# Ledger of designs, part 50: designed miniproteins, single chains, continued (3)

Each design is a single chain, and the fold is of that chain. pLDDT is the mean over its residues in the fold that is shown.

## One batch from the design tools (miniprotein)

Design m9823
Fold by ESMFold2-Fast:
Structure m9823 (fold): chain A 58 residues (1-58)
Amino acid sequence: MSGEQQIQQDLDTRLAIQTQQLQQQVAAGKLTPEEGARRIAELRQRVDALRDRIVADN
């Protein structure tokens, strides 16, 4: 096991949980589908940027 692998899994898990929460907010009418999609896209972009930083730091 490496710290990088653990952090990668943690980021993936957090992304999944936060995406699910945003989808639930859309389903509950707290966010519009457009707002939910935008927030999910922003979240994915942020996580991808963090992953890139982590994989560069071996």
Scores: mean pLDDT 76

Design m9824
Fold by ESMFold2-Fast:
Structure m9824 (fold): chain A 55 residues (1-55)
Amino acid sequence: SELEARYLRERTRVLAEYLKHPEVFKKEITPETKKLMEEYRKRLAEIDARYQAEK
């Protein structure tokens, strides 16, 4: 469906953006790394919630 295609596209974009951050590949979890991970988890959860709500 069009809605599903949009959902997958948005998730892919967010994940690609996340992978551009050097902090993602660091061995040590710093406050900066934790904040970044929390921000992207929130964005993905919001995309998931919108997809589930749009019926």
Scores: mean pLDDT 78

Design m9825
Fold by ESMFold2-Fast:
Structure m9825 (fold): chain A 95 residues (1-95)
Amino acid sequence: MKWEDPEFQKEVEAAAYRIGGIVAYLSGDYETAVKYFEKAIEANPEDAAAYVGLGRAYLKLGEYDKAIEWFRKALEIDPTNQEARELLAEAEKKK
């Protein structure tokens, strides 16, 4: 894909926001992580990893029902995502 391709630019932008979300998550800023992962999903709605990140951030915020919803959406996009399946089971146990 050429960098001038709007779809390629969307994928690059989504990846950048997802990385920002991961950095925020690892620093313990879960609310900022949510904002970055939301932007990643806005840029690329098919980015299953961004939905997993959003679910992880909501898990840390104690928002178990929201975490479950986002992990389910990640699995709708990528049913083979083992991390999303494991995190969904964890969130359901904490509910």
Scores: mean pLDDT 83

Design m9826
Fold by ESMFold2-Fast:
Parts: C-alpha cells; sequence; structure tokens
Structure m9826 (fold): chain A 60 residues (1-60)
C-alpha cells in the first residue's frame, strides 16, 4: 500500500480534488482533512501521482 498527501490552496479545492478522485478511482481510499488530501492505494505511486496531476490539470 502507498500513501500520497497533497496540500491544496483551500479546503474547497481539496474537496473538489477528493470528489474527482473518488469518482474516477473508486479503488482509492480518499480522505480530505481541511486543505490536505490523503490518498491510499495498493497500486504503484506513479498511478496515484498521475491521478492527482490529471485531476488538478483537467478539473481544478
Amino acid sequence: MVELRVEMPSEELAEKLAKELREEYPDFEVEARGKEIIIRSDGPVTRLTGAVLRAIGEGL
């Protein structure tokens, strides 16, 4: 299992990213804590990083 933590500029952006990740990657465990998002998966870290970059670049 790998864990990635991403700090967003605001809680609203953190919730938007968390929602996008839950919608596109239901196999991820996604938790939003204020401005921070905690993502856990059994997959490779590159999959987590790619998912986050895609959500930020294309949806946020």
Scores: mean pLDDT 75

Design m9827
Fold by ESMFold2-Fast:
Structure m9827 (fold): chain A 61 residues (1-61)
Amino acid sequence: VREEAERYIKELVTEIRREDPHATIQEILDRVREKVENDPSIPEELKKAALELIDEWRKRH
């Protein structure tokens, strides 16, 4: 689950960065979190793991 969540987040980061190359890391992480929270198609366990990873990355950056 954690590895799947990490892949999912990295994919979203790549898409957001492609849409806005000038976005800061903080802006990208905020947008990723919003997309994860509002995605009804992902399983609850994956959503929880993804949100935990985003919070960890926020602490590092």
Scores: mean pLDDT 77

Design m9828
Fold by ESMFold2-Fast:
Structure m9828 (fold): chain A 74 residues (1-74)
Amino acid sequence: MSQQIQQLIDQAKQAEKQGDYKKAGELYQKASDLMRQTADDLVAQGRITPEQGDSIRAEADELDKKAKELFKKA
């Protein structure tokens, strides 16, 4: 993952541990969006396979689901 995506995930985990579910959800959503954009760009450039792009998008989908769960707790 890019350093920026990992940093967003780490910040989201920290916010979640502090009980700031709204901030944690927003950070996971931002990480998910950036992961999808990165996967799409890398596939379009031929730098990764479509299958590798699908794997990254699956990880982004898990972050999106986590964000939605956190927003329900907020």
Scores: mean pLDDT 83

Design m9829
Fold by ESMFold2-Fast:
Structure m9829 (fold): chain A 70 residues (1-70)
Amino acid sequence: SSAELKKIADEMYAEMQKVYDEYMAKVAEVEAKLSDPEEREREIAKLRDEALKKLNEIYEKYLKKYEEAK
């Protein structure tokens, strides 16, 4: 149903938002602790890679649920 598909999409968005919020908080910590631009960029890139991996896992999980609910 349309309502079921929307629920799945809303749950996916909520989990992705949590990953994004965690990423932003960690980026702020790196920016506060590291003054060297190159070291800061490397640490932020690492955090970005970790966040993207989590987002991909969430996307794949919910894509399967969404397709099964069609």
Scores: mean pLDDT 86

Design m9830
Fold by ESMFold2-Fast:
Structure m9830 (fold): chain A 62 residues (1-62)
Amino acid sequence: SIAEMQAETREAFRRAYEETGGDLKLAAVRAASEVIPKAKTQEEVDAALATIAAEYQRLAAA
């Protein structure tokens, strides 16, 4: 589901961000690489990418 994809993507981004020592660009690439292959529809792909963008913007603004 879209909600499950969003939740999984936030967790993947959080983990990648911690593992990279706060590298937003590398965290985004790693999160996308983990979650995009799990997407079953284009809507789920779009939701994952939007979630990565939102987390990136949130942390960049902090």
Scores: mean pLDDT 86

Design m9831
Fold by ESMFold2-Fast:
Structure m9831 (fold): chain A 109 residues (1-109)
Amino acid sequence: AAAREAEREARVAAANAAVKKAKEAYEEGKGREFAEESLRRARELLARARELLDSDPEEALRLAREAAAEVAAASTAAFLLGDEEMLAEANRLGAEIAEVVRAARARIA
């Protein structure tokens, strides 16, 4: 459906924008600060999404997708920094976000 294609295109665009911002921060010598802030925002968004799963699954899905974009940014910055611990943390958060996305989608039906 056209709506699914638009949603997929929006997610790809958001991920590409996050990666671009991470690369720019790294080139400016601010990659670590950027990655730490992106991970903090991802945790805050994930916590709110979890709270809303049963009462507002559509908003939970929106917040979880925003958290996924923040994790993509943090992962890119961590990779460029060569920070394996930070990259592992971003990957763990990404897995938790994916579970919340699946749970929210199941409730929206």
Scores: mean pLDDT 84

Design m9832
Fold by ESMFold2-Fast:
Structure m9832 (fold): chain A 57 residues (1-57)
Amino acid sequence: MRELEEASRRVTEALGRMSDEQAPLVDEGVRRIGEALDTEGLEAATREMRRLVEALE
């Protein structure tokens, strides 16, 4: 989906610019994305990806 593609791209870009101090935010965000994908599906996972990007930006 377009939203998933955009969120995925923004996550990749944010990870490329993150500081070492942001690593715990990445770990928590990835955990939430995986949990949402397993329990609620792509829409919820995409929402969690956007949250991770916002936390890193």
Scores: mean pLDDT 74

Design m9833
Fold by ESMFold2-Fast:
Structure m9833 (fold): chain A 83 residues (1-83)
Amino acid sequence: VDEKEVNRALADMYLHLGKLLEQKGRFDDAAEMYEKAAELYEKSGDYENAAIAYRHGSDAYRQAGNEDKAKELEKKAEEVEKK
């Protein structure tokens, strides 16, 4: 097990937790989990899943009423999609 493998596995766990929290209407908690997943995917070089997680986090922050963080994560998704 190397650092990239660990980061990928942790990212998958946070992504699934974010989806579960979103289903429960806990949008601020879901957004935080999606952001953590995206950062870990990015560290593992998985830019496709990082972008997906950032977009989920952006949508969750919008549903929570946090437009500033939603725009921040949308921008991060656009940046990693270029890699």
Scores: mean pLDDT 86

Design m9834
Fold by ESMFold2-Fast:
Structure m9834 (fold): chain A 67 residues (1-67)
Amino acid sequence: GVGVPEGTPEELKRIGDGAKAAGDFLEARGQTELAAVAYQASAKFYEHAGDTEKAKEYRERAERLRA
């Protein structure tokens, strides 16, 4: 099942930002599968923080890396 991440919206956004940064780092190193996982995590945290636009952006970026 899909769990709800713990934390305030601000904390969830910061965690999402961290996961996005990890995704960027991994993508730059050609670790596309790990980057996709990091971007999916980022999207999930942004979604639970209420940032639907960023959640969509990083979900689509993760899907692009797997395509």
Scores: mean pLDDT 82

Design m9835
Fold by ESMFold2-Fast:
Structure m9835 (fold): chain A 79 residues (1-79)
Amino acid sequence: SARREERARVLAITAEVLRFIGDLIDKALAAGVEVTPEVKEEFSKKSKEKLKEVEENPDEELIKRALERLEELLREAAA
């Protein structure tokens, strides 16, 4: 159903944005950046930009990869 497909798409987009945020945090920590209010604001801005990018260019391959990544994250959380 269209409703089920829309839910899957939203979850896939959410998983992709969360992965992007995680990568951004890891890079900042590796660079010795302290998590200050200014850094949090920058992360929030970049997260919003990434969400818009994924929403504007929904690619079936991108959605498939995001769903696979979501499944991986759920498996990691269950361990």
Scores: mean pLDDT 66

Design m9836
Fold by ESMFold2-Fast:
Structure m9836 (fold): chain A 56 residues (1-56)
Amino acid sequence: GAVAEAPLLKTSSDPKELVKNFLEAGLSDQQIRDTLHGHWGLSEEEVKKLLEEVRK
């Protein structure tokens, strides 16, 4: 069951869902990479994998 005993510091959103949302919003691949690298600490290779998976 879900436990809600303290405020969460991070959202439970999957990076793939964020990439999908950004693509739907019309962000470029570069903007998506910069955002995920800067805010989520993902490598460029990880962001590339997410873009590849979302595009399939």
Scores: mean pLDDT 70

Design m9837
Fold by ESMFold2-Fast:
Structure m9837 (fold): chain A 72 residues (1-72)
Amino acid sequence: SEAEREAEREAERRGQSKQPTIKLANKLYDYLSSNGVDDSDAQVLSSQLAKDYYQGKITEEQAFEKAKEFAK
């Protein structure tokens, strides 16, 4: 827990910041959960969309559009 957070801070100090991706994943998860998506599905989809965003495959706006389509 705390050791994992310290490791993430160390990675950020090395210029390997994942903070924007983590923030997006949390926003997507909160959106999906608030719109009645099952916890496990919300976790899987939010993580996949955040990963696609991190890899430059989609924009933040496209990630939310996909989340909205899934939540229906």
Scores: mean pLDDT 73

Design m9838
Fold by ESMFold2-Fast:
Structure m9838 (fold): chain A 62 residues (1-62)
Amino acid sequence: MKKEIDKIKEEIKKLAEEAGIELSEEQIENIAKAIVNANHNIEDPSEEDVKLTLEFLRKLKE
């Protein structure tokens, strides 16, 4: 679980930077935990997992 969370945190950082979104370390960790709990395959996120991550970032902006 911890290794998977670390990989997802890195992907969230990349996606946030690409989208121009600034996230705190706590926000990144909370999003990563939500993704790990929601998705069945996290180590190599698919295009669908990327879309879900972007939806989480969009939700933060509201």
Scores: mean pLDDT 63

Design m9839
Fold by ESMFold2-Fast:
Structure m9839 (fold): chain A 73 residues (1-73)
Amino acid sequence: AEKAVEYARKGLEYAKQDKKEKAIEYLEKAVKLMPENELAKELLELAKESTPEEMKEIAESFVAELEAAARLK
């Protein structure tokens, strides 16, 4: 669970640097560790279609979702 959150945070860091490909790579790694999280999968697909500006907001929502999911264990 913590590892998925770490990957999501790295994705957000790359999104803040306008490195969309790297951001998506790390968000995909996070989803692979939490494949049952449907909202995270939807946010990942939205991120792939987003602009760099939208990407930052989507990545922030992604991190918040995975942090919340990890705490519910």
Scores: mean pLDDT 80

Design m9840
Fold by ESMFold2-Fast:
Structure m9840 (fold): chain A 68 residues (1-68)
Amino acid sequence: PLSPVAQLALRRELRRVLPELSDEQIEAIIALLNERGSASREDILAALREVGVSEEQIARFRRAVEEL
């Protein structure tokens, strides 16, 4: 599973880039990544799709992550 620090950082970035996401969607994304045991860019993008985030929102997140 992801460390508590990694989970906190991921919640903060999801809130920053996709403020329209509900708490339930954010926690679902964190849960999926915990099951995978990794938070690579591809894992995060896959989790976003699984919780029903739009392709427009996914493209916005992808751009934000590439700037890091």
Scores: mean pLDDT 78

Design m9842
Fold by ESMFold2-Fast:
Structure m9842 (fold): chain A 59 residues (1-59)
Amino acid sequence: MTDEQYTEHLRRLAEELQLPVSTVRRMAEELIAAGVVSREELINMSADEFEAAVLRLRA
């Protein structure tokens, strides 16, 4: 798995969620830092799954 695939997936999530890429990247970094998901898991997540994971982290 490459950093390029990770960056491209974050860009896709940003488009689907209608958020800035910088915001989605920060949210993804929070999830990874908290141990909720790995980069490999995140690349395979849908926008809905990603949003649900962020909401769970904040709750």
Scores: mean pLDDT 80

Design m9843
Fold by ESMFold2-Fast:
Structure m9843 (fold): chain A 62 residues (1-62)
Amino acid sequence: IDEVEVLEALGRMAATLGDVKSTRRMAEELAEMGRYDSIEELRELARERGHEEVAKVLEEIL
C-alpha cells in the first residue's frame, strides 16, 4: 500500500464530507511528501462539492 494513496483516500473522504480539520491534516502530510498534485485534486473536489472553507484551507497549504 502506497502511503500517498492512503492519504489521498482519507483526504477525499474528509473533503467530500466538508471536514476542514481532517482535510487539513491529510493535506499537510501530502505537502511534507511533496505531493502538491494530490492537494490540488482535493481542492477541486472540495469546490465541486461546495465546501469553500475546505478549498481555502487547501489553497493555504499550496
Scores: mean pLDDT 81

Design m9844
Fold by ESMFold2-Fast:
Structure m9844 (fold): chain A 63 residues (1-63)
Amino acid sequence: SAEEEAKLEEQKRAVAYVRLLIAKLAEGKSLEEAQRYAEENADELAKTLSQEDIEAAKNVAYA
């Protein structure tokens, strides 16, 4: 359904966002700087994510 497809795309963006956020924080960026970078780059990173990346993130969140 369209609802399921929208949810999948939303989850891809969420996983991409969190990964970018953590990466920038690990590099020593401020939370605000990390958040801005993640917002700007999440959509592009989301296009490169595999289904396995999303399933792994879900399994951690719902374990």
Scores: mean pLDDT 80

Design m9845
Fold by ESMFold2-Fast:
Structure m9845 (fold): chain A 76 residues (1-76)
Amino acid sequence: MAASEEEAVAKLAEAMRADPEATARRLEEAAEEAEKEGLLEVAELLRRAAEAVRAGDFEEAARLAVEAQRLGLAEL
């Protein structure tokens, strides 16, 4: 039972469109926490996702956030 990455990206993009400002802020906060834990690649992906949200590119933001979660699980 593997999670569908495409389904996760689509759902996350829709949630991001509902509240872009809160989403961007949460991604920026998550990036700071990842950086404090030494997860530098995860932090970079989360910051890029926040920038994509602010640019209105919610599908790109969702893809970056999903990749950050995947890397975070592999680095922990």
Scores: mean pLDDT 78

Design m9846
Fold by ESMFold2-Fast:
Structure m9846 (fold): chain A 97 residues (1-97)
Amino acid sequence: AAAEVAALLNEAFELRELLTRETTLEDAKKIKDEILALIADPSLTAREILEKWRELVKKYSKPLEVSLKQSEEEKEIRAELANEVYLALAKKALAEA
């Protein structure tokens, strides 16, 4: 249980970094809203939600557009949005343990 939660949190941390690096602010907001809605569903496990988050981050990945068009302020907002998803998923994973 503890080792499984730790592995999930490490993977979620990596997805947080990837979202901040590779998604636009608009797409990051969409991903946040969708994943937070899934976290509210008691029939879905934290692992299932993590895999859906991974799929969405890959689908919306635009690293060149992000590096060329997004400001430092928008990067900070994206990091905050990604952190909100991470903390919500972490809370769900810990509640399942």
Scores: mean pLDDT 84

Design m9847
Fold by ESMFold2-Fast:
Structure m9847 (fold): chain A 81 residues (1-81)
Amino acid sequence: MEEAIAAFREAVARAAADAGVSPETVLNKIGYALGKALLEGKTEEEIREQIRKAVLDLGASPETADAVAEAALRVIEQDKA
């Protein structure tokens, strides 16, 4: 759990630096996208795409957006276990 959260925070910090925004801005945008996707009953694949899109919309690179989406899903999987 802690390792997955640490990796997610690192990915968020990199995305924030890449997009020129604060880490809090990235976290808030991911949180909104994730909450909406979960309420709509989206699959894990759709959740991954929504998080990736949210990070890309902030101006982060595709590679950084993919890293954030992967890290976020690891946190979700650990919370379910």
Scores: mean pLDDT 79

Design m9848
Fold by ESMFold2-Fast:
Structure m9848 (fold): chain A 82 residues (1-82)
Amino acid sequence: SLRERAEEELRRMLERIRAGDVEGAARAAARLARLLKELSETDPSAHTRLVGAILLALAEGLEAGLSDEDIERIFAAIKEAL
């Protein structure tokens, strides 16, 4: 389903964040952004939950030692879909 595909891309984004792979995380975020735009129209409840999970993943990245610039790079890929 669209929701399962979005959850999969979120998991990939989080894996890249945990690995310190900022560019990989940004690519996963860009793929996730396309799915989130579709979910905002078809499943607003799932969209809201995924937005919360994305913000938590970015916060985890800061705690793991990613810079503010790294977080801004990932956020820029997804912010229009939040």
Scores: mean pLDDT 87

Design m9849
Fold by ESMFold2-Fast:
Structure m9849 (fold): chain A 55 residues (1-55)
Amino acid sequence: GPVLPRPESLSEEQLQILREIGEKLREIGDQVDRYIALLKEGLSEEEAAKEAGLI
């Protein structure tokens, strides 16, 4: 099989946990991006946060 570089200090279990954390961080990033876009559209901070799913 192909020789992959060392997974350094991370096990398969640790890599899976990091993937799950990365997915949650992406979701939060998407919500923040939507919030900023709504603010630029002229919505209030409260309305923008509600529409973005932050509150």
Scores: mean pLDDT 76

Design m9850
Fold by ESMFold2-Fast:
Structure m9850 (fold): chain A 60 residues (1-60)
Amino acid sequence: MFTRKIEAPSEEIAKEAAEELKKLFPDAEISVEGKTITIKTDAPVETAIGMALLAIGLTL
């Protein structure tokens, strides 16, 4: 299991990014706590890195 935490500029952006990630990666466990997006996945490392980069892109 891989866990990544990404901080968004605002809670609204964090929620929007999390919803988009859930659509693209339905098998991943994605949660939001304030401005922090937590991604938990058993996917390969390259996939987990891709998820993190996409989440960062969605928050920029």
Scores: mean pLDDT 75

Design m9851
Fold by ESMFold2-Fast:
Structure m9851 (fold): chain A 97 residues (1-97)
Amino acid sequence: MKLSEEEFEAEILASLAAMYAELAKRSEDDEEALELLERAARLAEEAARVSSDRELVARTFELVAEAAEEAARRSEDPEIRERLLELARELREKARE
């Protein structure tokens, strides 16, 4: 029961992270995209804390990292671009753990 509840919570958190990452990809504002991706990253980290499913956790971190890299490529603000690339790097490292 407890493990099933934790797995369900992790799946919900991973799904929310994916939704925020998708919203960030659709955002026309660099600052909004960064904020959405930082929220997605926090949700992915929460999923990692409650989940024993390393594949789910790694996939979620990689998905948010990929969205951050995509947002960085289209960003017109050098400061926001650097922050997005740093976020992506940190998330990819977490996915390898």
Scores: mean pLDDT 83

Design m9852
Fold by ESMFold2-Fast:
Structure m9852 (fold): chain A 93 residues (1-93)
Amino acid sequence: AEEELKKLEKKIEEYEKKIEEDESALNYIALGKAYKELGELYASLGEYEKAIEAYEKAIEAYEKALELDPENEAAKELLKETKEKLEKLKEKQ
């Protein structure tokens, strides 16, 4: 769990830097996926507040991807899935 957290945090930092250099839908999708994985990991640890924050950041990243590529089916699907996970998680509080 701790090693997985550090790996995801590093991956997020790497994608944030890539976005500064190349603001593409693919880089935003990658950032969103990393935040979604972070949210899932925090949820599995019972850290629901941190999980909610991570899912919200994933949603923001996917929304940015769709601003750049409105027809991106992967981003649309990931956005819907992440919103559903966030709503279910809020019910556990």
Scores: mean pLDDT 85

Design m9853
Fold by ESMFold2-Fast:
Structure m9853 (fold): chain A 92 residues (1-92)
Amino acid sequence: SVEEAYQAIKKALDFLGVEVDDELIRKAAERAVNKSVMELFKELYDVLKKIGITHPVQLVRGIELPIKRVKDELTKEEIVDIIALQVKATGV
């Protein structure tokens, strides 16, 4: 559900120490529910390559440490979208 995706994204962002507007998180949660993993992966491909993600299977093994290393090079919107894709890929 959108609420489950929202809560999972918010928890991951809190772990990363990234503060974002609730509206941005909810919009990302809605996209995660309404789009496939492959659609989201394709849309985010160039950004995912910056954190070393080149295949969807890598999303299920944790991306928090790669994001922490490059978070200052990513926009808050890009971070939220990457986390939303991971939440989608892990079956929330």
Scores: mean pLDDT 76

Design m9854
Fold by ESMFold2-Fast:
Structure m9854 (fold): chain A 56 residues (1-56)
Amino acid sequence: MLEDLSQRVAEELGVSRETVQAALTLYYFQGLTQQETAERMGVSRSKVNRILRLAR
């Protein structure tokens, strides 16, 4: 489930579960690019890329 996935990714990257869920929602449900997702969340594009790669 997204909750379990978000928890694991959060632990691996040292970020909050909310950060992981926001990245997944913006990218997969709203169709934003990695760049747009990063800008909306106030995080680096590299952080978004790592979240998406681990959630794959």
Scores: mean pLDDT 77

Design m9855
Fold by ESMFold2-Fast:
Structure m9855 (fold): chain A 88 residues (1-88)
Amino acid sequence: MDAEKLYEEGKKLLEEGRGLEAAKKALEAAEAALARGDGELALESANLAIEGAKVALEDPEKILEAIGLAIRAIGLQFEAELKFGVKA
């Protein structure tokens, strides 16, 4: 799946208030962008994943999964900055 398409799907899910699903799509986008060497899209996607995780934290049943997704997204932000010189 194209990283840009995953990013757009994640953004749409976030606009719909579907934070957990948005975070998952954004993480897939960040990983796909990193794999193809697109540090800017990887950083933007990791940021979107953090925003989705923040929305998911409002639901007590989703807290653990949201925390896990946020930690992973922070790791991907750091990797994008380190490998491609993009700023977090």
Scores: mean pLDDT 82

Design m9857
Fold by ESMFold2-Fast:
Structure m9857 (fold): chain A 108 residues (1-108)
Amino acid sequence: MKEKAIEYYKKALDYEMEGKVDEAITWLIFAKAVSQDLDPEEVARLYLEAGKKYLEKGDYETAVNAFRKAIELDPENAEAYRLLADAYEKLGNTQEAEIWRKKAEELE
């Protein structure tokens, strides 16, 4: 949706104004993924990369959202399911983490 791309661009601008350059770049990646004329697999890769960055920074909720989008666009990517499980584990959602971890194993 175009509105989602605009929302992500606005978030990127807000982080830039706060001096949070890495977060600004990540929201810009999300905005480009939503608005670029790319193959779904390429868009999924952008979400996967962004999710990994948020997972490393401890923003687990944003990482979950990014990995879920990667899975919607590329449902056969076992890595995305594994990373989603890791993010849910970090959030304390152990039941969800177990479900997605098993799904990753089924795809290997």
Scores: mean pLDDT 76

Design m9858
Fold by ESMFold2-Fast:
Structure m9858 (fold): chain A 83 residues (1-83)
Amino acid sequence: SEAAALLAELEAQAEALLEELERIKERGFVDPALREALERARRLAEADTPEDREEVRRLMLEYLRSSVRTQALFAAEEERREE
């Protein structure tokens, strides 16, 4: 079940990052390139192509980690206010 494992990882990563991005929307700082990357990743999750999933997964994670790291810090800062 490699396809299932890859899809689960891709979805889990994209889902977690999307949730953090939704929090950042309240601050109005959303990178359009980051959103496009997530949209493409979501599109591939619907496709039945394990090769594309693996390639986009690596690209997405690398790009998202680089961009979302900064935005995630802002989201985490806001969440600390909640707790």
Scores: mean pLDDT 57

Design m9859
Fold by ESMFold2-Fast:
Structure m9859 (fold): chain A 55 residues (1-55)
Amino acid sequence: SELEKQLSDPDPEVRLAAVEKLKELGKVDEYIEQLRKLAILDPDERVREAAAEAL
């Protein structure tokens, strides 16, 4: 899906926006594995925090 591609974008601003969009749409359950990886492994602290808060 488009959101899955955006969660893997090289731009951290794009990844952050995708996490916020998932929260807004209530689709967190569909992307738990991707959000978990971002929360633990993403090089950008803002992306990690947003992903952790979404879970």
Scores: mean pLDDT 85

Design m9860
Fold by ESMFold2-Fast:
Structure m9860 (fold): chain A 80 residues (1-80)
Amino acid sequence: SEEELKKKLDEIYDKAVAENRRLQAEGERTGDWRALIDGQIEVGNKAAKEALKLIDEYEKKTGKPISREQAIRLAVLAAL
């Protein structure tokens, strides 16, 4: 359902945010800001890819377009 899809997208977003916070704390502890930046880009890219896959599967199964804006927000995290 659309409600289940939205819940899964929220879970992906929350996990990405939590991992980015962990990476930021690690970067502050070690001073390895290059590893932090690379790690945050990877987290964002993986989250965006997973979100887009779920959206595409939902659209194909239901024939209804769903918000790609949520996936775009996850892609923005890859740039941060």
Scores: mean pLDDT 76

